# Ledger of designs, part 41: designed miniproteins, single chains, continued (3)

Each design is a single chain, and the fold is of that chain. pLDDT is the mean over its residues in the fold that is shown.

## One batch from the design tools (miniprotein)

Design m9489
Fold by ESMFold2-Fast:
Structure m9489 (fold): chain A 72 residues (1-72)
Amino acid sequence: SSRELVEKLLAGDPEVREELAREVERLLDEALKEAADNPEDRALLEELREALERGAEAYLALVRERVAASLA
């Protein structure tokens, strides 16, 4: 599940983090293709992909920020 993937990333195992980062990148690329007809979803996914390119910490920070905003 996506939760288990996030928990593995947060655990700080470098091999697991690298493997998970590649898997997340692949899923984001697939989601971007599927969201081609929705500009808002595409823009969000592109921001997430750019954050992932900056590193796992940047990606998690963006995810946390958006989750916090949705819960406010």
Scores: mean pLDDT 67

Design m9490
Fold by ESMFold2-Fast:
Structure m9490 (fold): chain A 64 residues (1-64)
Amino acid sequence: SAATEAAVAALRAGDYDRLQRLLVGLYLTDPEAAREAARAVLEEARRMGDEALAQKIESFLAAV
């Protein structure tokens, strides 16, 4: 989805503030789309070897 692509693009750009705002904003409007976007970001973070970010996204998924 466009939201998932925007979240992954924010991650790739290193814009973590934008990524967080996108995921939280999406969760308030469409929790299923937020989980989908967060899972895509988690997979990309793991591909990049960013374990700290991966844990942060897993915590987000556990809380929503």
Scores: mean pLDDT 84

Design m9492
Fold by ESMFold2-Fast:
Structure m9492 (fold): chain A 75 residues (1-75)
Amino acid sequence: ATSYYVAALFDNEEAAEKAKEELEKIPGTKKVFIMKVGDKYLVVAEFESQEAANKAKEALEKVPGTLDVKTTTSE
């Protein structure tokens, strides 16, 4: 089974928390966590499907303070 991941970088904690809330609303979201990376915040989410990951990317791009959004897969 393949896991799908979406990661987004934010310049403040408030934007990262809002992103986490939006990701948790997406059906097929398994895990969402926030990591502090220097002066920025990285939000990472694991999904069960490519469709869920694509919806997550679209949702994250709508969050104010989003600096970068990336999607990837694992084996």
Scores: mean pLDDT 79

Design m9493
Fold by ESMFold2-Fast:
Structure m9493 (fold): chain A 60 residues (1-60)
Amino acid sequence: MKTFTITTNNPNKAIALALQLIGELPDASISLKGNTITVTVPDIPEAIAFVEKLVEDFSS
């Protein structure tokens, strides 16, 4: 399993991202705390690549 931490610049973006992750990665473990989402995905290349793109998009 691989764990990612994504910090957004506001709680609304964090909620939107968490909902997107739940919908797109039903096998992932997702935790939301304020502006920070922690997501743990199985070692599936497609799931890892998807989360890495979201880290890039939402961490700015």
Scores: mean pLDDT 77

Design m9494
Fold by ESMFold2-Fast:
Structure m9494 (fold): chain A 88 residues (1-88)
Amino acid sequence: MEEVEVEVKFPEESASFEDLEHFAGAVEALKEILKSDKELEAKGFLGLMMRFQGIELDEGAAEKYREEGRREAERAVERVKKELEERK
């Protein structure tokens, strides 16, 4: 059983809530992008879950943060695919 590191960039200005909104957008993107790759879907999601183990929410309207999270997820998925291709 192997783990693939998935990194999502977050600004330091907002601690927690912005990270969670990024994660929400990332999850939406992962559902769409990873749909065709079940193995990648499981590994990508697990990696992200490990990053977010306990985030306190400020429930402001964070459409921008969700879009950023979606972008980060897309880049993370691309990175994970490269990792898998490089290994086998």
Scores: mean pLDDT 53

Design m9495
Fold by ESMFold2-Fast:
Structure m9495 (fold): chain A 55 residues (1-55)
Amino acid sequence: SAEELREEVIRAAEEKIRESTDPEIIEKAQRIIEVARRETDPVVLRAGLAEVRKL
């Protein structure tokens, strides 16, 4: 579901924030969380998850 996918994106981004010391990676991950919290489109959420994984 979109809700489960949203939770996965947010969790993955939060893990990147905890693991990283790079301000640019932290900022990008925070931006992804902000977008994911208001997003309902599963395609956009999957793209966000892929973006987090590339950080």
Scores: mean pLDDT 85

Design m9496
Fold by ESMFold2-Fast:
Structure m9496 (fold): chain A 69 residues (1-69)
Amino acid sequence: TLAEAVALRIEGARLFNEGRYEEAAELFRKALELHPRDWLTWEELGRVYEALGRHEEAAEAFARAREAR
């Protein structure tokens, strides 16, 4: 549901702010399974992958964010 996707996104952002990047990525991915065209969540996932040094995955997430806009 939209409410579930929003809750996952909020919790993912909290984990990102705590430096828990792998856990943040997992929650953002779950949110995107519910709403694949949420461009803001794709951007958030890209930032998490950048923080993890996963440059190709970050680039893919940012590309998906641009396409969803």
Scores: mean pLDDT 86

Design m9498
Fold by ESMFold2-Fast:
Structure m9498 (fold): chain A 92 residues (1-92)
Amino acid sequence: ERLDRILERAEDFALAVINGIAKALGLPEEEVQALKDRVRALYEEMRADPDGAFERLGVPEEIRELIENVKDDYEEDIVAMNLGLLIAGEAL
């Protein structure tokens, strides 16, 4: 439940980053769609096997520890933003 919310927020953040870059650079719709498809594939990988995906993508140990021990909305936001930035970077 908590992990699902974090991953959903991370995907939303990653998509926002991709949209921002696309708008700033005037990227073609086809290229933007390809980037969004990559973001969604990474999100689905994390949902299917969080531990394996985090290890493969090199998610920092501190972020992984925080995911397991999130106690408030602020920590959840920090984790979601960090994962979202990592997903956006991997999609690029």
Scores: mean pLDDT 82

Design m9499
Fold by ESMFold2-Fast:
Structure m9499 (fold): chain A 75 residues (1-75)
Amino acid sequence: SPLEELKRFVEEALKKMREIAEQIRAHPDDAARVAELRNELFSILKEVIDKLDELGADELRAQFLREVERIMSEV
């Protein structure tokens, strides 16, 4: 199902974002590394939102943004 494939894409993106957030928390004193990792988070966020907007996946978009807010609140 195209919807199931899209859900897997979002789940994989969230997994990667959580891993990046964990790296930021593990090394908060490395300002250069933290900046690089934050830029990577925003890059993933943009890519996923652009894809969801292109496909009109409004409910999945809302779910994704709720999870991103949780991830970002921890960094």
Scores: mean pLDDT 88

Design m9500
Fold by ESMFold2-Fast:
Structure m9500 (fold): chain A 81 residues (1-81)
Amino acid sequence: SLDSLLEIFERNNEGGVKYLVDQLRKSKTPEEQLTVLDILEEASKKFDLSSAIEPLKEILKTEKDERVKKKIEELIKKIEE
């Protein structure tokens, strides 16, 4: 549940980021990666996701799917704004 994930962020912001970054790394398909990135984008509207910037940049270096790359780049830009 998205609600349960957002509760993790309220109690432990770094833990919430780490959980979703780990899910992104475990994702086997671009569609799964995009789903996790959509959850991160929704969390970024309410919580500080600054701790996600470096892990997202690391994932971006090895990413092959153009849609996933673009979504990561857009998410990093939103977090840095």
Scores: mean pLDDT 81

Design m9501
Fold by ESMFold2-Fast:
Structure m9501 (fold): chain A 114 residues (1-114)
Amino acid sequence: SLAALAAELTALWTRLGEAAAKGDRAAARAAYEEALALVLRALRENEEFRAAQREHYGRVLGLSEEDAERLLEAYARLLEGTPLEEAKRGLTPAAQEALEAFAESRREVEAALA
């Protein structure tokens, strides 16, 4: 369920924050990687999550339902290891900017946890 997913993500982000505050980079990295795996699973397998995310990005970025779905597919592909430049293809400029911001945020977190 969406509520169960939100609870699991909150627990993982809490673990990440606590580990980072203690300087335990290995534990923080493990929690972060587990959180990304959970988000990827939700993007691929949780229709309630996908529907909520399409509505959110439609409202925030002004995307059509179809373009919001393409953005969610691009997030999933990026999390699965597709290069950013390939994952961006076919997206609107606003969706490309959102995907680039997500990729940069991941790079910054991964560098901080190295």
Scores: mean pLDDT 88

Design m9502
Fold by ESMFold2-Fast:
Parts: sequence; structure tokens; C-alpha cells
Structure m9502 (fold): chain A 120 residues (1-120)
Amino acid sequence: MEEKKARLQSIRDGLESALTVLQELLERFERGEATPEDYRAAIRVVDGLIGLARELMEITDDPELKAKLQELISRLEEVRARLREAYENGDKEGMKTALREAIRIAQELLELADEALKNV
């Protein structure tokens, strides 16, 4: 594979893995099975998504795609802040709401990664 394509595939794989973990975490919170470690895991996964989104921005030359990625990064930073507040307050409903938003953003990032792959 070309180096750029390999890098895009790696980002895409990371996004799919993060999405899977977020979905598993949400289900644990929905079932009342969540532990304090699950709050920290949610924050770490969102930090990972921010990193992957920034990596995708670095390899993208499309200004509209860069603008959309910057919007999603800003939304992920807001989600991270809400996850931290939910953790500090033991707010399970706030955690579920933030996790659902993180899942939606992860899905959008995956779609944008697939769009970037079409141009390689």
C-alpha cells in the first residue's frame, strides 16, 4: 500500500476500535454495570479520537474537510469536558449523554476517513 493510504487505514482502524469501545462503555452504563474505571476509559477514548482527528487533518488537503474535522475536534473537546464533570459528580445520565455524542462524532470521523481514502 502507498504510505498515505497505509496511514489513512491505520486512522480508520483506530476510529473503528474507539467506536466499539464507546459503544461497549455506553451499554455498561445503560445496564448499571459501570465502574469508576469506565469513566476514565471514556475520557481516554475521547482523547484518542481527538488525536486521530488531528492526524486525519494533517494528511488532508481539502479545506472543507479540514474545517469539518476542526468542528468535530472542538465538539470532542466539549464532550471530554462533560465526561470529566460527569466523573467528578458521579453523574451517570450526564455520562450516557456525553457517550452518545462521542459515538455520533466517532461515526462522522469514520465517514470522513472513508472519504479521504477514496482520494488516495
Scores: mean pLDDT 87

Design m9503
Fold by ESMFold2-Fast:
Structure m9503 (fold): chain A 76 residues (1-76)
Amino acid sequence: SLDQEMQQLVKQLEEQIQNPEVKQILRDLIENARSFDDVHRLMSRFMKALQGRRLTPEQLNLLSQLVQLVVQRLQG
């Protein structure tokens, strides 16, 4: 299911990044995002929580997939 795919992507990102603030933001993204504005704000917080750390290509791919699924859910 869509929810299972989002949970799996969050788990993979949490395992790679290992930051409690990032974990909470990713959880908020899949549990509480209700609009494109919510997604934008949460992604901005995610980038700030990284404190200038560059994401690897694999992490960017996982994040891109996660955002696509969240957007798909918002569109119906």
Scores: mean pLDDT 86

Design m9504
Fold by ESMFold2-Fast:
Structure m9504 (fold): chain A 91 residues (1-91)
Amino acid sequence: SEQRALLEKAAEHLRRAVEALRAGDVETGIEHAAHGLAHLAKAHGSPLSEEEAEAKARAMLEQLYKAEGAEALLRRVEGALAAVEAELASG
């Protein structure tokens, strides 16, 4: 299904984001996380374009990083990945 394909892309990008963030590469981590969250939003019926969803996700992640730091950012991205993997396992 289209939803499954979007969830699979979300999981792939979020895994890359977790790897980058654990390596201390915040910029690469935010880019991958923004792509992953955009695909997740589209899988959940977001009316935004892919570009708009990515920009919104990136802004949110950059704001989180500035406010709460790298550990909070990593925890948010790991949580999103776990949620996507749970959806893929159940459907």
Scores: mean pLDDT 89

Design m9505
Fold by ESMFold2-Fast:
Structure m9505 (fold): chain A 73 residues (1-73)
Amino acid sequence: SEELRRQAAIYATSAALLAVAEGKPDLAKQIIDAFNAGDAEGLRRIAEEAEKMGYTPIAESARKAAELVEQLA
């Protein structure tokens, strides 16, 4: 639904904004690109990498975006 996509966009945008704030614009681009592609698996992989780097808030927001994107598929 449009509402679920909007919620997914909020979480993806939040993760990307946090990535920019951490000085990681390439990570932000990866998050937005995966979201625009409807790539839930890509968003989960990005979240795992963010977690390994110590960016837990980015990882949490990206995982929530992935869950919502998967519901849209």
Scores: mean pLDDT 87

Design m9506
Fold by ESMFold2-Fast:
Structure m9506 (fold): chain A 67 residues (1-67)
Amino acid sequence: MEKLKKIFEDVLGKKPIGEDDNFFLLGGDHSKALEIIRRIEKEFGKTIPLSDLIENPTISGILKLIS
């Protein structure tokens, strides 16, 4: 949880963010979405398709995919 939250906060340049806050409503765009995916691969060893991030655009949603 903490590492994933930090990735979202760092990429969006916003703190705090809630685990149920929508990434795109916080100002996330396509480039930032790809950066989150890259950081998740680096930190957790999991590959997340962009479509999965679009369908689950929250920390809690992504955490379920990588758990």
Scores: mean pLDDT 81

Design m9507
Fold by ESMFold2-Fast:
Structure m9507 (fold): chain A 75 residues (1-75)
Amino acid sequence: SSQVAPLIAALKDPDPRVRLEAALRLGGLGDPRAIEPLAEALKDPHPAVRQAAREALEAIGGERARRALEEADKE
């Protein structure tokens, strides 16, 4: 999807509301290209962004998303 690359970039936005919106939209798109950027967002300083990244990874699913969630749960 043409929307994926701009949303991946938005996960690094200085505004946590922009990062939150990006994580939610990436989860809705279900594109596996978002898995690694969302895995990084699991470590976001804002708890709402971390939760949205978790939900997005669960929505995308698959082995890479599962491994990212398992690694986050290790801490």
Scores: mean pLDDT 86

Design m9508
Fold by ESMFold2-Fast:
Structure m9508 (fold): chain A 92 residues (1-92)
Amino acid sequence: SMEVQRALEEAKKALEKSGIKAEITQEGDTLKITLSGLSVNQLTSLSLYFIGLGIDGVDVEIEIEGDTLKVTLKGLTDEQMLEIASFLKGLA
């Protein structure tokens, strides 16, 4: 949806203003997120958040390399994508 795309763009801009390089791509119900330049606290909070989504039944793949977090989420509703965008914006 256009609302989801706007929320993801707003989250990306908020993250970039805080010094995080953000790449966020949506294809249907799949969301791909790559965040670079993360502090240890940001990396920990993000990792725990996405692990929690996986426990709650979201198909989540997480890869961590240094200060970079890569996440692929599948089978998301628009509501779940908006919640993820809100979390990312609040972290920034």
Scores: mean pLDDT 87

Design m9509
Fold by ESMFold2-Fast:
Structure m9509 (fold): chain A 70 residues (1-70)
Amino acid sequence: AEKEGLPIGLFFKPSDPDETMIEKLGERARKQGRDQALRDGLPPEEQEQRAEYWGQLAIDSMRSSLESHK
């Protein structure tokens, strides 16, 4: 049977759905940025920098989109 072993860090605030969604989006972007940097053969320090940058970009982009929409 498939078990729902969700990471506590990702499911930290189920009472704040919008915050949870933004958090998950940022985390996915950070992971994707790191994976891309790894594929590009960048050193670990640059992989971390890329992850941070992508995460920040995703959050900022979402914030900007929400601001424009409302």
Scores: mean pLDDT 67

Design m9510
Fold by ESMFold2-Fast:
Structure m9510 (fold): chain A 64 residues (1-64)
Amino acid sequence: MEEAMKEIRERAKELLEQLGVSVEAFRKVYEELIPEAKERGLTEEQVRIIVAEAFYELQRKKQA
């Protein structure tokens, strides 16, 4: 479970960096990662949390 969460988080960061860190990008990344995350045993709610964490981490790093 932790390995799957880590892989999905890294993918979320990559996609958010590629699209630009915005609410629209958050939505697109969330939708793209749901199928892969479910195959790895994660729930939609867990994917939302992971994408939100990646989004806020990238926003904070950009503002530093």
Scores: mean pLDDT 78

Design m9511
Fold by ESMFold2-Fast:
Structure m9511 (fold): chain A 72 residues (1-72)
Amino acid sequence: ELGKMVQQVIEAVRAGDFEKAMKLLEEMKEKFPEASLLADSMKLVVRLAEAGRISPEQAAQAIEQLYQDFLS
């Protein structure tokens, strides 16, 4: 289920485990090809958090917003 994978990405980002978040996003692209652009957008957000340009909480919120927009 796509929503469960998005939740796992959010949890990894909040934990500061950016490597795990990136792996989950690659798995999301393999399992849900229709969410490929969503996953790529989320990867950009994860990279911003990894670089310290945004907080992990800001990244988690952005990822959740991207997912809600995808569902609309």
Scores: mean pLDDT 89

Design m9512
Fold by ESMFold2-Fast:
Structure m9512 (fold): chain A 90 residues (1-90)
Amino acid sequence: SMERIQQYREMVLTLAETRKKYPEHGEAIRQAGLEAIRLDSEFGPEVGREGAQRAAEAISKGAEKGDSEEELIEAARRVGEEVAAEAAAR
C-alpha cells in the first residue's frame, strides 16, 4: 500500500510540474493524465507512473521544438499505447 501511494504521488507530481512549465499545453498534459489513469487502472500504479513520466518527457521535448498542441496530444496518446503494449508483454 505504501509503495502504491508513492507511485501514484510521483505520477501526480510529474504531471503537475509539467503543467507549471507548459501552461499553454494544458490539453496535451490533460491527455497524458488520462492515459496515465488508464494505465494505472489496467496495469497498476507503477505502469501509470511510467506512462506519466514518458508522456511528460515527450511533451517537454515537443514543446521545446515548437510542436503544435495537436502534435503534443498525439505524442501523449502514442506514449500511452507504447507503455500499455510493453506492460501487456510483461
Scores: mean pLDDT 85

Design m9513
Fold by ESMFold2-Fast:
Structure m9513 (fold): chain A 93 residues (1-93)
Amino acid sequence: EREELIKEAEKLKEEAAKLPHPVYAAAAIAYAEAAKLAAERGRLEEARRALERARRVLERGRALPANPSAEEVAAAIGEVLRAIGDILDLELE
């Protein structure tokens, strides 16, 4: 289970790196890193939640036009900040 979550997070990071828009790539990668960290620390529920968020951002990034709206970019920035917060919460333990 833990190993499966880590493997899936690594795969999502590779997929996210291929996204055309850098902010969506950063958001998906950040959530995948949060998921990997949570899984490594035995926090399986947090890992699953972070993976779900990573997948959602990845799917949105793939559907995005070449010139996304300011609102879409702002939403992606918000996701990056949330993912950083999740990582910091895990690191503070």
Scores: mean pLDDT 79

Design m9515
Fold by ESMFold2-Fast:
Structure m9515 (fold): chain A 84 residues (1-84)
Amino acid sequence: SHADEVRRAVEELVAELEEALAAGRLSRAQVGEALLGVARLLIADPRISPEEQKEIIDFMIERARELGVPEELIRELERLKEEV
């Protein structure tokens, strides 16, 4: 399904962001900003149900916490989830 394709793309993006962070190519704040950009596109996509949008955003929030993204950016992800 389209939602499965988007979920896989998000998983691949998160893996790339984690590698870039580990290599020093991105800061934790830049990782958070990238995830916020994706979350904004996700909630605007009418092909993905609200339930699926929330599940993908929850995945991004959990990964953001594990990667040490600043709490202010994690709160913004949580705010976007509430808009769904």
Scores: mean pLDDT 88

Design m9516
Fold by ESMFold2-Fast:
Structure m9516 (fold): chain A 66 residues (1-66)
Amino acid sequence: SVEEAIKELKETKEKTIAQLKAQGYSEEVIAKAKEAFDKAIKLAKEGKIEEAKKVAEEGTVRAVVE
């Protein structure tokens, strides 16, 4: 369901941000990862679950490898 997808994205966001902080990534990288998850959560709320998952994954990778 949309609610389950949103819950999963929120839990993954919290876990990912905690891992990035623990690994010493900059505030800028952490902010970019947060933005990617926030965009994904917005898409999930619109019913675009597959697009939301892709946006969260790709946005987080781009934040780290930039």
Scores: mean pLDDT 81

Design m9517
Fold by ESMFold2-Fast:
Structure m9517 (fold): chain A 55 residues (1-55)
Amino acid sequence: SEQEIRERIVQEALRRVNEALREMEERGETDQEKIDEVLRRIAEEARRRLEEALE
């Protein structure tokens, strides 16, 4: 179902966000602009996957 596809994509995106935040913390990244850029890329990838799967 579309709901199951959405949940899978959202869960994958959330996992990637948590992983990226952990990696940035481990390397001492405190530049909010760089952090926001990484998060934006994850969000754009998730949006693209949703469009591809739900069209």
Scores: mean pLDDT 81

Design m9519
Fold by ESMFold2-Fast:
Structure m9519 (fold): chain A 83 residues (1-83)
Amino acid sequence: MTEEVREEAREALEEARAGDLEGLAEETAELVLLAARAEAEGDEEALALAREVEAELIELGKRDRGIAEAVQRGVARAAEALA
């Protein structure tokens, strides 16, 4: 799980840097889903890492509206999938 979180984190940050906002939204959704799965499985290390990366993406969005909107779309997609 922790390795998967690191992989998605790298992809999310790369897509943010490249300006691929659709890719960023998709990877953000995957990170949120991985956090939910880690919580359900009791993987505290993976959960902590996933939440830290999610927080970092939210902080990046405070300085860039495009990133903020992409991250919000990803979080919304994950919330719908978990409902």
Scores: mean pLDDT 80

Design m9520
Fold by ESMFold2-Fast:
Structure m9520 (fold): chain A 92 residues (1-92)
Amino acid sequence: MTEEEALEKALEIAEKYPEVAKKVKEALEKGKKDPEKRDLYLAEALGLAANAAFKDEKYREEGIELAEMAKEYLARYSENELKKRLEEALKA
């Protein structure tokens, strides 16, 4: 699933759960305002949508794909943050 496809699917699933839809949209807006944390907020948005998907059997497969993408974005964010911390430590 591409990033664009995942975001469209996440919003589609989330819209069935108003509280989840609000949190997903807030996470996506935070990612737009803070590009350095974009991967973190994408992981949050996709993870919230995946959790909502698991409440409905018909979205189980899509929920698994969204959860895997959320893990990838979170791992990418964590790796980039560790690299920044190491670069700062080497300069100190």
Scores: mean pLDDT 80

Design m9521
Fold by ESMFold2-Fast:
Structure m9521 (fold): chain A 66 residues (1-66)
Amino acid sequence: MTDAEALEIVSSWPEEHQRRLGELLREANASDEEARAAVRRVAELIKQGVSPEEALEEVERWLRER
């Protein structure tokens, strides 16, 4: 999955969930590379049929464990 493809998928999410993802990245002090990895991870979870809430919880955990 390309970064552009991942961003397109995430942009289809409700605005509230997109905003929450941005807040998680800011709180984690994510680098540009970490932010792109998080967006790709979210997009992969969306493609697997994972709910927005579950995808955000998984990304939050991933950012804390990095």
Scores: mean pLDDT 79

Design m9522
Fold by ESMFold2-Fast:
Structure m9522 (fold): chain A 58 residues (1-58)
Amino acid sequence: AAELVAAAEAAVAADPNSASAWAALGAALKAAGDTERAAEYFKKALELDPNNAAAKAL
């Protein structure tokens, strides 16, 4: 949903080094139906923190 994407984008903007923020953005995009961009952001989250459970689950 657009609201989830906007909230997750704000989280990434506040801390671009947060793996959790990137994973949240990926999850929001997946919920919006954009699975290709969601996968890219989950990969970004794993690059920042390979132990991020949310990104690894997807």
Scores: mean pLDDT 74

Design m9523
Fold by ESMFold2-Fast:
Structure m9523 (fold): chain A 94 residues (1-94)
Amino acid sequence: SAAEGARALQTLADGADVTTRQTEAALKESEEKARSVAETGLENLIGLADKAARAGLAPIAEEVAERFRQALKSSVEKARETAGEEGERLRAAL
């Protein structure tokens, strides 16, 4: 029956929405963890750059630290955009 088919489709749609919300929550948690690791890594590099500067290696240490900071920032931003696009894709796929 058409009514029975419609109810089955609604159940599938509801299940897809729940899965999408759970996936988005898991991605957000992973993003926060990745950011924490990146922040700790950057702090350690800044400390090493300061020590290298005191030893007369400042120009190399500063350049490396700055490139690392920019790379991390770009990677985190791109990961955010990709996660957002994927979430939208899943929501559209019913």
Scores: mean pLDDT 66

Design m9524
Fold by ESMFold2-Fast:
Structure m9524 (fold): chain A 73 residues (1-73)
Amino acid sequence: EAEKIKEELIKKLEENKDDLEKVGELLLEAMRLYREGKLSAEQAAEILLHIAKLMKQEGSGGADAAAVRRALE
C-alpha cells in the first residue's frame, strides 16, 4: 500500500508539474503521510526529491534535494 501511495503521488506530480501550487500541495501531503507512518523515510524522500527536482527546474536553484533529505532526518 505504501508503494502504491508513492506511485500515485509521483503520477500526480508528473500530471501537475507545471502547477507549482499543486506541486506544493503534494509536498505537504507527502510530509503528512510520512508523519502518519503511511510512507517510510525512503519512500517520502523519493517523493520529496522528485518535487525538489521539479521546483529547481522552474526556479533559480534556491531549493535543493539535500535540504529536502535533511528535513526527513
Scores: mean pLDDT 69

